# Ledger of designs, part 14: designed miniproteins, single chains, continued (3)

Each design is a single chain, and the fold is of that chain. pLDDT is the mean over its residues in the fold that is shown.

## One batch from the design tools (miniprotein)

Design m8461
Fold by ESMFold2-Fast:
Structure m8461 (fold): chain A 118 residues (1-118)
Amino acid sequence: MLKNIEELKKLSRREQAEQILLIFDPEGSEKVSEETAKRLNELFKTLGYKGEPVKAGDPREKVIERILEFIDEFFPDETGYIRLYLMLKYLKKHNLPFTKENIEKAYIYSLIELSINS
């Protein structure tokens, strides 16, 4: 279930990063799985983030900090964050790899969702 866009607007930057992690790890595990680490690193690499890679077994709090650095660099405004969240939800729901083509499809989806809910 997608969070309401109005709810997303009320989140702190840390809470925004936490919500992104919950897309990859919906159970909110204390340490990230190999699958979660792999998917986050695929996202970071595709979008050109050059920070430290996420590793399997990294504490959730450390991974939230990595995601926070990523969103501050590439999605620093509220609209950018909301678009990223909707794109990631689309990609996860359809089990799509983070390729340029799939990101472009997710971007179109994010524009439609923002138009309907704004």
Scores: mean pLDDT 79

Design m8462
Fold by ESMFold2-Fast:
Structure m8462 (fold): chain A 94 residues (1-94)
Amino acid sequence: MSATELLEKLMSHPELQPLKEEYTDESGQVISKENNLYSSLLSAAKKAESLGLTHVSSAEFLKGVLQGILDMHPEDSRVAKLAQTLLAVLDKLE
């Protein structure tokens, strides 16, 4: 399973549906299902696929990216809460 395929499965998981929100960015654009965390993970997954990562599982790759995001963001931020939920869902899928 590719990192992109795993990310798509995660974003469709029932535990993430209550955290799915529409928000208005600073330009006035309404963003649905695509928050900054999802966009960052999708970009990272596509980059990993383009680099041909053969020695890291898709789950381990996504866990590493999510942990990096948690290390850079305050624990009370929406991004950190969503990243923690994604990590918990990844652990349940393994």
Scores: mean pLDDT 64

Design m8463
Fold by ESMFold2-Fast:
Structure m8463 (fold): chain A 98 residues (1-98)
Amino acid sequence: AVEEIEKILEEGLKKTIEALDNGDFLAAQEAITEATKKAVELADKAGLPEEVKETVRRMGAEINFLIQLMKEGKISLEEAKLGMEKIVKEAVERIRKI
């Protein structure tokens, strides 16, 4: 279950970055929202602690915030990508410790 959640989040990040590389902010937001929803549903079905679901939801919110900052011209694409990679890595590491 935890390993499956990690894969969902990593695949979601990859799709989000791919969409951003194509300038498709809507597709990027949809990719991370879908990954977050799928990971939360899997965690719930597997009976994982609420802290796992909260970690996943927080990750998704933080990535959506970076997409918004990019749309507003406040950060570069490279800064957004680095931030997103760090957010996903930290979320995965946190989930492994729960």
Scores: mean pLDDT 87

Design m8464
Fold by ESMFold2-Fast:
Structure m8464 (fold): chain A 75 residues (1-75)
Amino acid sequence: SERDLILQRVEELTRRTLEEMRRLGAPEDTIADFRALADSVKDAIRRETDPARQQELLDAFETRARDLIADLRAR
């Protein structure tokens, strides 16, 4: 389903972002917070019935992941 593909993309983005965070020496609390965010986003997508809204949730998560990595690189 479209929802399953969106959830798969959240999982893949989460895995890649966690690897980059670890490479950049992110604190364990920051890593835990990002994992919690990813779980929250997946739960929100599972509850959402509108595909456009599911895509918005993924796009927002991608933006947050990108901004987090940019902040870590700027340190």
Scores: mean pLDDT 88

Design m8465
Fold by ESMFold2-Fast:
Structure m8465 (fold): chain A 95 residues (1-95)
Amino acid sequence: MEEERRKRILEEAEQAIKEAETDPSGLGKVLGAAAMDPEHFRELLQKAAEAARKLGVDPKTLQEAVRAVFDAMARYSPEEAGKLAEKKAEEILKK
């Protein structure tokens, strides 16, 4: 049920966080997962911010990516918000 789906999202987010420590592109997946799970959002967002700082991601670029997550969460369902946030964050972080 809902618990199995949430467990899958958390496992994918944990894997993306490990990837993000070595590659900024992994941050998009973490931000997408945060948009899909509002209960775990704050923790995932904090982990993404820490990984971004370690990787030397520009603070403005990270702020734009986080803004895309909040915009998606406000306008779309959690699943749609997650996909849109991941795609937008990856595009912003790659520039």
Scores: mean pLDDT 67

Design m8466
Fold by ESMFold2-Fast:
Structure m8466 (fold): chain A 82 residues (1-82)
Amino acid sequence: MKIYKVLLEDASGKKIEAYAFSKEATKEEALKVAAKPGAVFIVDKMSEESYEALVEAIQKNPSVQSISEKSNGAKILSEEEL
């Protein structure tokens, strides 16, 4: 199961640290990452389990955010496996 720390650039050129999940990532693994303050999630490639974890994280911590490559014009610059 794979969780990645990714560096994104948004449409304004701002660099954002976010988390991406493979389709093999579990809800438990996603929740551990979501516990970090200010966590940002890339939603375009999430599994159903990882998406459920994101929804739960947002309910518990309003500082948790989501971003989409499709909607925001965000571009992945680098990926690091956790």
Scores: mean pLDDT 65

Design m8467
Fold by ESMFold2-Fast:
Structure m8467 (fold): chain A 73 residues (1-73)
Amino acid sequence: SELEEAIERASKAAGEGNPEEVREHTYRALLAAGADEDFARSAAAQLAKVVNRLTPEQVREAVRTLADFVKEQ
């Protein structure tokens, strides 16, 4: 699944200490979940700002929660 692949890539990027890749893969995950571009870009940017304070598992959970929220619209 494109969504699942993007979530795992965001989690991996967080473990590697790469906020830009967390932003990119979070953005792609949210688009795959059906988010509009403005929401996906904004949410991804906000997560990337705090990624250095989060574990890879917390990033995975955050992106999954955002994706689930989008799918319930």
Scores: mean pLDDT 88

Design m8468
Fold by ESMFold2-Fast:
Structure m8468 (fold): chain A 75 residues (1-75)
Amino acid sequence: SKLEEARKLAEKAVEAAKNGDIETARDYLRQAGLLLGISPELAEQVANVLARMMAEGRADADSILKALQSAASLD
């Protein structure tokens, strides 16, 4: 399931961010967005916003997945 794979990528992004690896977190978020059908340009923009929120401790895997699904619906 693409949704299950995207959730796993979001979980990996959260773990990378907790370890201070924001670049890797951003890459996982971009991959999750692409998997859910977001355009490459929008996936980059959404990944940048979510990575910043994670660096601030303001995002978990569920909230990230919801944001990515919302972006996919609007794209």
Scores: mean pLDDT 82

Design m8469
Fold by ESMFold2-Fast:
Structure m8469 (fold): chain A 90 residues (1-90)
Amino acid sequence: SEELLDELIKLAEELLKNSTDPLAKKAAKIALELAEKLRAGEATIFDLEETIGLLEIILGILKIIKASDEDIELLKKIIDVLKKILEELK
């Protein structure tokens, strides 16, 4: 869905702009790189599954280091949108 892709880009850009945490910014950049591949029609189901897994690991680390609630909630929303995109492609 183009709507889900637009939501993904918006959330990732918001995380990149508003976060001061280097790991949260890295997660946002990973999500934006995948969004560009999705827009180009170059992303596979495997790329989506790998990216979701990596972002879930990063989310776990952000919780351990007690990152901001705002960073944690934005990354959770990014992961949820990616899971919705994955379900549309299956």
Scores: mean pLDDT 89

Design m8470
Fold by ESMFold2-Fast:
Structure m8470 (fold): chain A 98 residues (1-98)
Amino acid sequence: MEEERFDKYREEALARSSDKEEQLKLMKELRWKDADENEKLLMKAEEAFAAGDLDTALEYLVKAKEVIEKNSPEDVDISEETLRERLEEEAAERAARA
């Protein structure tokens, strides 16, 4: 399912550019254009997490959670504290693997 979406973005990026770096940028832009407000916030959180900014990543995750709660409260079971703990754990695991 997720792989299917990546394949579509990859195919369009390949059609528009032969440069690998530009293809990755185009795939990200295509995903951003298709994204709802909460998905855009999640993408921002992912970028902040990749940059090592856990505070900013948590802030965007909390904002995305609030948007989801307003639209579908039953779809949100995770507290802010749990989100922070998971981010810190993931960051520690990535550091251990590097």
Scores: mean pLDDT 69

Design m8471
Fold by ESMFold2-Fast:
Structure m8471 (fold): chain A 66 residues (1-66)
Amino acid sequence: NEELLREVRRLLGSHGRALGSVTYQMAVALGASEEVLELARKAYEAKTEEETREYAREAIRLLEAA
């Protein structure tokens, strides 16, 4: 059942993992500072969706302020 598989992927925090990966790739592409790269890397390596969102949010905040 494709619908159930889609919902399971959402519930397993696939969005959180994608957020971490995208945040890290953007930080690298934009030539971000070491501090921002470290936060983006922590978002990418985070084990939970909540941790990924926290680190990604801080990294994005610093990128937008630069």
Scores: mean pLDDT 69

Design m8472
Fold by ESMFold2-Fast:
Order: sequence, then structure tokens, then C-alpha cells
Structure m8472 (fold): chain A 71 residues (1-71)
Amino acid sequence: PLAEAEARGLRHQPTNRAASRILAGDYEGAMRLASREELYAVLDSLYGAGQMTDAQRDEAIARIDALTAAA
């Protein structure tokens, strides 16, 4: 199952590093490693796993949207 997920690109090194960056509050660094769409998927996974509060998720989405709108 994990090998199949890797083959489908559902688990790759850039996304794993992006998750670590998000948890550290480094949204700009996370955006260098993954697309907006991939970062939203990471946020959904972290939120669903209980590693992120509602407030942290809302802040992360707002920061990612602001950074992509400025680019």
C-alpha cells in the first residue's frame, strides 16, 4: 500500500518536507517544495490527523493564499 502510494505520487520527499515546514510555520519554504494544491492536501492530512488546530489551519491557508496572490 505505501509502495503503491509512492508510485502514484501520493507520498514523495518534497511533500513530506513541505509538511515539516508547515508545522514549523515556514509557509514560504513549504511553497518552494510543493504547489498550492499539494500544500492544501498536506493541510487536510495534518488537520485530519489532529496535528493542527482549526486556527492553525485557517492561518496556514490565509498565508499560502496571500503568498500565491502576491506572486
Scores: mean pLDDT 70

Design m8473
Fold by ESMFold2-Fast:
Structure m8473 (fold): chain A 56 residues (1-56)
Amino acid sequence: TDQELADILRERAEKSKNPVAAEHYKRAADAYEQGNRDEAARHALLGFKEEQKFAA
């Protein structure tokens, strides 16, 4: 569900050492909770891409 996806993204944001990725995950979680799936998917993808640049 959208709430389950939001919860996963909030946890990922809290555990992320990349502040830019964390911010994207928070915005994705907020968007899922509001039912805006397109915006949520976009922010989740941007967070994943940021983690790829600075994986540690």
Scores: mean pLDDT 80

Design m8474
Fold by ESMFold2-Fast:
Structure m8474 (fold): chain A 100 residues (1-100)
Amino acid sequence: SMAEKEEEKEKLIEKLAEIAKKTIREKLKDKSFVDALQEALAAMVQALDKEAPSLDREEQDKILAEALKKALEELRDELPEKDHPTLDNALEELKKFLKE
């Protein structure tokens, strides 16, 4: 049903956002924010392929974008100020994608 699909999608977004946050926190110990962000995206893609292999590419891209947006919004206050411009730019691009 539509309601079951929406609930499953919300849980998946939350799970992927947590994966992204954990990856960024861990990788920032010895890597740049850009490198940490790339590894977080790779980890989310791998998890999405495992959890929802039947989703079409457009829906996968939207779920990944929503999850990454949520992760970055929640991480902003714990990131160094030097990384805020890169994060804010990434959020702006994600917001554009999700509105288009």
Scores: mean pLDDT 85

Design m8475
Fold by ESMFold2-Fast:
Structure m8475 (fold): chain A 82 residues (1-82)
Amino acid sequence: SETLEKIREIIEEVKKEIGQKKVNFDDFYELLMKRIEESGLPEEVIEKIKKAFYETRLKLGKEVDLDQFVKELLERLSEILG
């Protein structure tokens, strides 16, 4: 899916941008949503991304690194959008 590939690219770009900074999940979420909203994706797709983010956060709990979080988020998005 072209949509899924575009979302993967945005997530990886956000991950790279914050890779050298100490961030929390709320900061990561805000930056990611800003990039997603600027991408011109349909509102239905944006809502699915938000749900995937929240469900991934609930599954992994409080003790998770950014690499593991992004991996799980991308797997969930592939199931929802692929």
Scores: mean pLDDT 77

Design m8476
Fold by ESMFold2-Fast:
Structure m8476 (fold): chain A 97 residues (1-97)
Amino acid sequence: KKPTEEQKKKIEESLLEAIDQHFEENPVLKKEEAEIAIEELLDWLLAEKDFSAEEYKEIKAKLKSIEEIIEESRRLAEELGNERVLEHLERLEKSLK
């Protein structure tokens, strides 16, 4: 079932709010928590770009490290013009370093 545009926006807002709340409670995320959040952002960005399930799987299979996932997510967010997602990616990347 394809989510509607309204459902996609609600999912985005919920995901970003969850990340914001976590950073308010924990200024520095554990590496495992940051990696999960980064992968969830990638999954959302790939869905927004209207890739097929096969293309989605191929893109994810090519990403061999968390750093590559971050770079691909940043590229997708920039293409979508989503500054808020870019800001969250920067905060998550900082938690890994």
Scores: mean pLDDT 70

Design m8477
Fold by ESMFold2-Fast:
Structure m8477 (fold): chain A 79 residues (1-79)
Amino acid sequence: MNLQNLPVEKRNELLRQAVAEVLEERGIHPSDALLKELGLPPSPKPQRVLSLDEVNEIMAEAVELLYERAEKGELLELP
């Protein structure tokens, strides 16, 4: 499966889900403002401000996770 062949809206949804998963795995609960910019729901847990380095790491891991899942055919939102 090729992520570039998906509609932009679908790719953005998958990216948001991957970002949420990376945040949960790292135990990070970002501010509601940052979650809103990422298109994620507000966190019910204690929130913290993310550094630019943490944001870059999370985005890199989320993108890598999406490409890995696409190559394995494990994209949950596609048949």
Scores: mean pLDDT 65

Design m8478
Fold by ESMFold2-Fast:
Structure m8478 (fold): chain A 62 residues (1-62)
Amino acid sequence: MEQARKGAEAALAGDGKTAEKYAALAGGSNSHGGQRGAAAGAARGPFEEGTKAVLEAAKIYA
């Protein structure tokens, strides 16, 4: 799930559009599976909340 890592890094750099795109890719594929999809979905919200959720997902996917 390298998409989650790239999304988290982009969110930290302030690139919300790229972060949202990669978070959606990571979460979309795993939404049927559970929690990791929810973390990517949260990235569509505030960047602060989304950044934390995507970083946690990236740790699981990495």
Scores: mean pLDDT 56

Design m8479
Fold by ESMFold2-Fast:
Structure m8479 (fold): chain A 91 residues (1-91)
Amino acid sequence: MVELSEEEAERLAAFEASERGKELAAQVDALIAKAKEAAAAGDLAEAERHLTAATELAARGLEEIGLPELAAAVRAHGAAYREALLAAAKA
């Protein structure tokens, strides 16, 4: 997990409390929910598309507020989460 500096943690907290941060979080959550529904339906290609979109949306938001290292960690974690979810759907 990426360790944030105190300044970076404050920047993230301020963004999460902002209207833009709340809107972005809602959009990411909606895409993750769609990915889970697609995976449950056996549409793994659609699930992967939604998870990729959610990951990129979140990472770009973090890059906009000056947290590129956290954005890279979100992309890496999103890829691992996608692989785990798709593997679980096949089992």
Scores: mean pLDDT 77

Design m8480
Fold by ESMFold2-Fast:
Formats: C-alpha cells, sequence, structure tokens
Structure m8480 (fold): chain A 73 residues (1-73)
C-alpha cells in the first residue's frame, strides 16, 4: 500500500471517529512520511489521544502498510 493511500484511509477513519481536524492532519502527515513501523506507531499514539476507538481505526487503516514496512527490514 502506498503511504499516501494509508494516510488518506487513516484520516477518513479519524474523521468518522470524531477526531479533531488537527489530530487528523498530524496522523496523516506522520503516516505519509513514515520510514518504519516506529513512525506508524507514533501515528497510533497521536490517535490514542482521541480515545481507543480512534487508535483502533488508524491501526486497521495502516495494517497493510505496517506489514510492508516490516518486510523491508
Amino acid sequence: MKRKEAAQRAADALRKAGASPETVQEVADVIENAKSVKDVNEALRIAAKEGPFAATAVAVATRDLILELSKEQ
């Protein structure tokens, strides 16, 4: 999955969860610029500020990207 696609999916999931526009943008930017699984985990920590449902939604949206990044190591 392309990083831009994962960022868009995460942004859409966060908007549906009622996250603030600021949190949506922060999470999308982190995912779009992700170099490793650690960067995606940072996006999950930011999403967790909006609650466990928001964190889970981002995790589901980024699962394929995490799997691809894990194979690059």
Scores: mean pLDDT 79

Design m8481
Fold by ESMFold2-Fast:
Structure m8481 (fold): chain A 85 residues (1-85)
Amino acid sequence: TPQQKGLEELRKEIEELQDEVDTFDPNDGRTRYIRGLLGEARDTVVLGQTLIDNNAPDEQIQEQLEMGRATIEEVRRKIEEAKKE
C-alpha cells in the first residue's frame, strides 16, 4: 500500500541519517539532540505500523507519516548546520 511504502522509505531514511550522525562526536550536545530526533522518528514509524496492522483510518496513518517526514527534515537541517562548521 502507499502507506506501507511510505513507512519503508522513512525507515530507510532514518537508517541513512543514523549512519551519518554516528560519525559525529557522541559527547557533542548537537549529536545528542539529533539522536533524540531520530528516536522520535523511529517512534512515529512504530506507531504508523501499529495503525496499519490495526486497520486504522487512512487519515491517522497519513498523520503519522507527515509527522515522521517533518522530524526527518528537522534532522537533515541539524546535520547540515553541524557540517558547516
Scores: mean pLDDT 85

Design m8482
Fold by ESMFold2-Fast:
Structure m8482 (fold): chain A 68 residues (1-68)
Amino acid sequence: KKEIEELKKKAEEYEKQRDDVIASAGTALRADPANRDAISAETAKRVNELQDKIDEYKKKADELEKEY
């Protein structure tokens, strides 16, 4: 049960990082609209990397939860 909670906590940590990246991108876009394309591309790449981590930890938690 604790292992499932740890995996869910890891997924939540990556979700918060994803949300922070999106919020930071919004701030950066307002501060520097000339770099919109670069900011959007970098944000998309980082969001995709974080989403992969979220999916990985959620899948591990779900697999353990089904057996429990």
Scores: mean pLDDT 81

Design m8483
Fold by ESMFold2-Fast:
Structure m8483 (fold): chain A 91 residues (1-91)
Amino acid sequence: LAGKRIVLVAGSEAEAERIRAELAAHAEQLAGAEVTIIVAGGVLDAEKAEALAEEIIALKPDIVGLPERSAMTDEAFEVLRRRLREAGIRG
């Protein structure tokens, strides 16, 4: 994972803390990777998903981890999936 840009999206601060703990537990495997955590803050709708997709794409990540499904509407998930796919990013 050295040299890889990873963006992880948390739907809440609690999920972000879980992600940080997971990253710490796997620090050896993540050595040299650039990891960015974005806290979306509350439930994502389609409009918020468009803005979030722009933020993610601007970071030019190699890998994207999306927030838990309960933190977004079905429309928001489809927006994120479409935008990231159009940009050539796997999420």
Scores: mean pLDDT 76

Design m8484
Fold by ESMFold2-Fast:
Structure m8484 (fold): chain A 61 residues (1-61)
Amino acid sequence: MSEEEIKKALENAKKAIEEYSDNEVVLRNAIHELEKLLPSAPEELKEEIKKLIDEARQLLE
């Protein structure tokens, strides 16, 4: 997966979490997509992805 593709997927996940913070299905899907990105992401983006996963998980509680 290219860095450009990872950045695009990350931006899509951020938008979904921000716009649908009360939608459990959307949040769970965003977490799954972000976790899928982690092994392919550069270190700088890995920290951002992990933070976003944590934020989405907190919204589910």
Scores: mean pLDDT 79

Design m8485
Fold by ESMFold2-Fast:
Structure m8485 (fold): chain A 55 residues (1-55)
Amino acid sequence: SHAEIRRLLAELVTAIDRRDWAAVEAVLARAKAQLSPEEYARLEAFVRTLLAEHE
């Protein structure tokens, strides 16, 4: 659902901002289990963009 995607995105943004990579891995694992392949691919692309900005 859109609410689930927004919650996962908020958690990922917070974890990345704090450089908490264990939290990033945990959220991505949960997202992979809860989201469709298309939703997960979109989330993964967003995370990749955020990680590039933090380098």
Scores: mean pLDDT 78

Design m8486
Fold by ESMFold2-Fast:
Structure m8486 (fold): chain A 101 residues (1-101)
Amino acid sequence: MDEERLEKIRELLREGRLEEALELIKEMIDDPNADPALVTRAILLFIEAAVRQGRVDLVDELIEYLRKKGYTSLAKAVEEARDLLLAGRPLPPDDAALLED
């Protein structure tokens, strides 16, 4: 199920259907049985696609959602990843590892 959700998110992001991809990511975040590594991978793919497509508003929505759910450290990591991508810089390996937690 989680791998199937991740693949569907990849497909939606490729098609530019970012709002639908964000809703699936929120569903994975709310699923206590979801694999945290796959959730983190989905979030990273979403941030990269949204920034590339100029939809920073949707990344901000994700950050706000994570904060609302109490995932404060993950929300901060997503915000830092957004800022790096907007500056045209790749995500450092340590930030990617932080998002896996």
Scores: mean pLDDT 77

Design m8487
Fold by ESMFold2-Fast:
Structure m8487 (fold): chain A 68 residues (1-68)
Amino acid sequence: MSIKEKTLKELEEIMKKYNVPEEEAKKILESVDKFLDELEKTLSDEELRRVAEAIVKGVEKEAEEKLK
């Protein structure tokens, strides 16, 4: 759970930084939460961390591009 919680917190801070609308941010967080919850059942902590890191980088890039 700590990897998922940390990832969701990082995504929330990124979306706040780039002023993503609250409704859109909530939908993204819900999607990531469900995705990581499913993966947590099958992946190791190291694999889950790698996937979570890729998601954070992807969301940050997308948010930055949309703000411009």
Scores: mean pLDDT 78

Design m8488
Fold by ESMFold2-Fast:
Structure m8488 (fold): chain A 71 residues (1-71)
Amino acid sequence: NQNIVQLSKLDFVPQELLNSISEASNPESAAAIIIQYLKDNPEALAHKEEVLNAITDPVVRQRVQDFFEAA
């Protein structure tokens, strides 16, 4: 869902991740894709504020925020 996330505005986010998010059928799937990327790329934890601000869907944002708080 192209309206869930504005991560394309973040220079450190790869196009492959953006493509996966755009193919997500629901907010839960989009959140799972983002969380998996963050688990595989722990350096992205330094960009918590930028990532959260780029997420427009409140369900996706809350799940990603919960992941950051648990990390």
Scores: mean pLDDT 73

Design m8489
Fold by ESMFold2-Fast:
Structure m8489 (fold): chain A 75 residues (1-75)
Amino acid sequence: MVLSVEQVRAAAIAAAKEVGVENPEEVADKVVTFLQSLGVPITVALLQSLKPGDFGIEDEEKATKLRELLLKHLL
Protein backbone atom coordinates (compact mmCIF):
# COMPACT_ATOMS: atom_id res chain seq x y z
CA MET A 1 0.00 0.00 0.00
CA VAL A 2 1.30 3.44 -0.98
CA LEU A 3 0.66 6.25 1.52
CA SER A 4 0.07 9.90 0.67
CA VAL A 5 2.41 12.60 2.01
CA GLU A 6 -0.58 14.22 3.78
CA GLN A 7 -1.51 10.97 5.56
CA VAL A 8 2.07 10.48 6.77
CA ARG A 9 2.34 14.12 7.91
CA ALA A 10 -0.96 13.96 9.85
CA ALA A 11 0.03 10.66 11.51
CA ALA A 12 3.48 12.05 12.38
CA ILE A 13 1.92 15.14 14.02
CA ALA A 14 -0.42 12.91 16.07
CA ALA A 15 2.44 10.59 17.07
CA ALA A 16 4.72 13.53 18.02
CA LYS A 17 1.98 15.05 20.20
CA GLU A 18 1.45 11.71 21.98
CA VAL A 19 5.21 11.41 22.63
CA GLY A 20 5.25 14.97 24.05
CA VAL A 21 7.53 16.57 21.47
CA GLU A 22 7.50 20.40 21.71
CA ASN A 23 7.47 20.92 17.91
CA PRO A 24 5.22 18.17 16.42
CA GLU A 25 4.68 20.00 13.10
CA GLU A 26 8.43 20.53 12.57
CA VAL A 27 9.10 16.86 13.35
CA ALA A 28 6.39 15.82 10.87
CA ASP A 29 7.80 18.13 8.17
CA LYS A 30 11.29 16.70 8.69
CA VAL A 31 10.01 13.10 8.39
CA VAL A 32 8.08 13.92 5.20
CA THR A 33 11.06 15.78 3.68
CA PHE A 34 13.34 12.82 4.43
CA LEU A 35 10.90 10.31 2.90
CA GLN A 36 10.44 12.46 -0.23
CA SER A 37 14.24 12.80 -0.58
CA LEU A 38 14.48 9.01 -1.10
CA GLY A 39 12.58 9.30 -4.40
CA VAL A 40 10.50 6.16 -3.81
CA PRO A 41 6.79 5.59 -2.99
CA ILE A 42 6.03 5.90 0.72
CA THR A 43 5.10 2.42 1.93
CA VAL A 44 4.70 0.78 5.36
CA ALA A 45 8.02 -1.06 4.76
CA LEU A 46 9.80 2.26 4.16
CA LEU A 47 8.35 3.70 7.38
CA GLN A 48 9.51 0.60 9.31
CA SER A 49 13.07 1.29 8.06
CA LEU A 50 13.16 4.78 9.65
CA LYS A 51 15.85 5.40 12.28
CA PRO A 52 15.58 7.73 15.31
CA GLY A 53 17.87 10.28 13.63
CA ASP A 54 15.45 10.57 10.69
CA PHE A 55 12.93 12.29 13.01
CA GLY A 56 15.37 14.99 14.14
CA ILE A 57 14.70 14.15 17.79
CA GLU A 58 17.59 14.24 20.25
CA ASP A 59 15.95 11.77 22.68
CA GLU A 60 16.33 8.27 21.20
CA GLU A 61 13.52 6.86 23.39
CA LYS A 62 11.08 9.52 22.15
CA ALA A 63 12.18 8.91 18.55
CA THR A 64 11.56 5.15 18.92
CA LYS A 65 8.09 5.76 20.40
CA LEU A 66 7.32 8.26 17.62
CA ARG A 67 8.14 5.60 14.97
CA GLU A 68 5.90 3.04 16.73
CA LEU A 69 3.00 5.50 17.08
CA LEU A 70 3.43 6.71 13.49
CA LEU A 71 2.96 3.14 12.24
CA LYS A 72 -0.01 2.63 14.60
CA HIS A 73 -1.77 5.74 13.22
CA LEU A 74 -1.21 4.59 9.60
CA LEU A 75 -2.26 0.95 10.09
Scores: mean pLDDT 74

Design m8490
Fold by ESMFold2-Fast:
Structure m8490 (fold): chain A 80 residues (1-80)
Amino acid sequence: MEEFIELLKKKIEEIDKKVEESRANYDATVEKLMPKLLEKLGIKLTPEELAARQAASDAYLDKQFEEWKKKELENFIKEL
């Protein structure tokens, strides 16, 4: 029983680290690409609108990462 709990703890820690790393990589990429993407799409946003959209995008990603963490843990448990 203790061995099972330790395996779950290690898997959760692994998933959390992976999510944080992926999030950081995404944020860095978006900062570089977002201005160019908006320019190509012909979208003109004020600085306030850009900040609001970035905040909404961040909230959306947080939800997606939480769902992904849940699926990864469920898959791990199924393989046990």
Scores: mean pLDDT 74

Design m8491
Fold by ESMFold2-Fast:
Structure m8491 (fold): chain A 98 residues (1-98)
Amino acid sequence: MKIAVLVAAEELTPKLRKVAEEVKAWLESQGHEVEVVYVPSFDLEKIAEAVKALLEKGFDVVVTIDEEVAKLIEEGKEEEALEVVKREAEAKIAAYAA
């Protein structure tokens, strides 16, 4: 599948980038084509528009690293954040394949 990892934050910090790249590497190891996309906004409407635009560009699945996940990363809970994002990705991939 063609998967986008959407990072929605005011600033793309090194910690956010690291987690996004780890999610990308994990998905690529499963045989998916993956691109990391950054949206410099916490606005839910702008995030929804970005998700729609990525799907229209031919991405099959869009996985979001949102404000809640970003807070986990900044709190040093990177492993927990990574597990949350991976679980969302697996659920969305399964739903698309059904």
Scores: mean pLDDT 82

Design m8492
Fold by ESMFold2-Fast:
Structure m8492 (fold): chain A 89 residues (1-89)
Amino acid sequence: MIEKIRELLEKAREELESASEKVKPLLERALELLERALEYYEKGDLFEAEIELGMALIELGVAEMLQDESDKKALELLKEAALLLEEML
């Protein structure tokens, strides 16, 4: 599961190059928050992992409201990574 989350985050980083100016900062923050959540999870800091995941979900929710077609792939990849991490918590 951890490897799949990392692969999704790597693919999302690549898709961020095509993200719209208005949404890119939100997706970049979500990516950073999900990377931190995964690091906390691997260290056994489950509470910190849950907090970082919660913050990422807020950023993704705002991105979804503002998204253009160019944002869709990055958003979908980050949402899938978040759902997989939530299943592990």
Scores: mean pLDDT 88

Design m8493
Fold by ESMFold2-Fast:
Structure m8493 (fold): chain A 74 residues (1-74)
Amino acid sequence: SSKLAQAKAALAQMRAVLAAVEADPSASQRQKDLLRQGVESLEKAIADAEAGKISLDTVMSVIDDVLEAVRSIL
């Protein structure tokens, strides 16, 4: 579905941001930890949705929460 494709695209973008932040010597440990938590939360949500444990609407809610958290640290 389009929602699952959007979730996977968001995960790929967050992984790229995490890699860039981890490579940045000026980035704080807090920024690195929060981005890792965001990636892990979205990975789990996508896996749970693909296993039929949660709805795709729940995954979209997780994306919104993760993006809000990331905006608060950037």
Scores: mean pLDDT 82

Design m8494
Fold by ESMFold2-Fast:
Structure m8494 (fold): chain A 86 residues (1-86)
Amino acid sequence: MERREELIEQARRTARGAGEQALELAKRGEDLRKLIEELREQARRAVEQAEAIAEELGLEPEDMRELAEELLRAVEEEAERLEEEA
């Protein structure tokens, strides 16, 4: 369980960092809504690739899909936060 717990925590930190980077890019003139859309698309792809990632990490596919859904949830929370900053 340690690797899985650490991966969930890392996923949340990664989503947070990506959100902060997107906000910084928006301050430089990038379209914030486009950046949010790209973040959501990347998270969706992670969910779709969860089974392949599970094989690489030695986790059950069901467990990894659950982890990927946590990542998607974290990204969606950051997307909402970015929309509030906009």
Scores: mean pLDDT 73

Design m8495
Fold by ESMFold2-Fast:
Structure m8495 (fold): chain A 71 residues (1-71)
Amino acid sequence: SAAEKAKRRQEILRLIGEILRLIGDIFDLQRQRDAAIAAGDAARAAAIDAQIAALQAQRDALMAQLRSIPL
């Protein structure tokens, strides 16, 4: 029971850590996209938008995993 609670807690904390990292990466990419737009680099902006979409999908998948863990 205590070991099960500890394992579940570790898994929750690991998922939260990964989600927070992805949120930070998305924020950094959004800033880079805005800089590319300001520079008139539409190709770079589009490439960054694709990266943002991929990271958002990963974030959403990890959030779904987190929601599946019993509290």
Scores: mean pLDDT 89

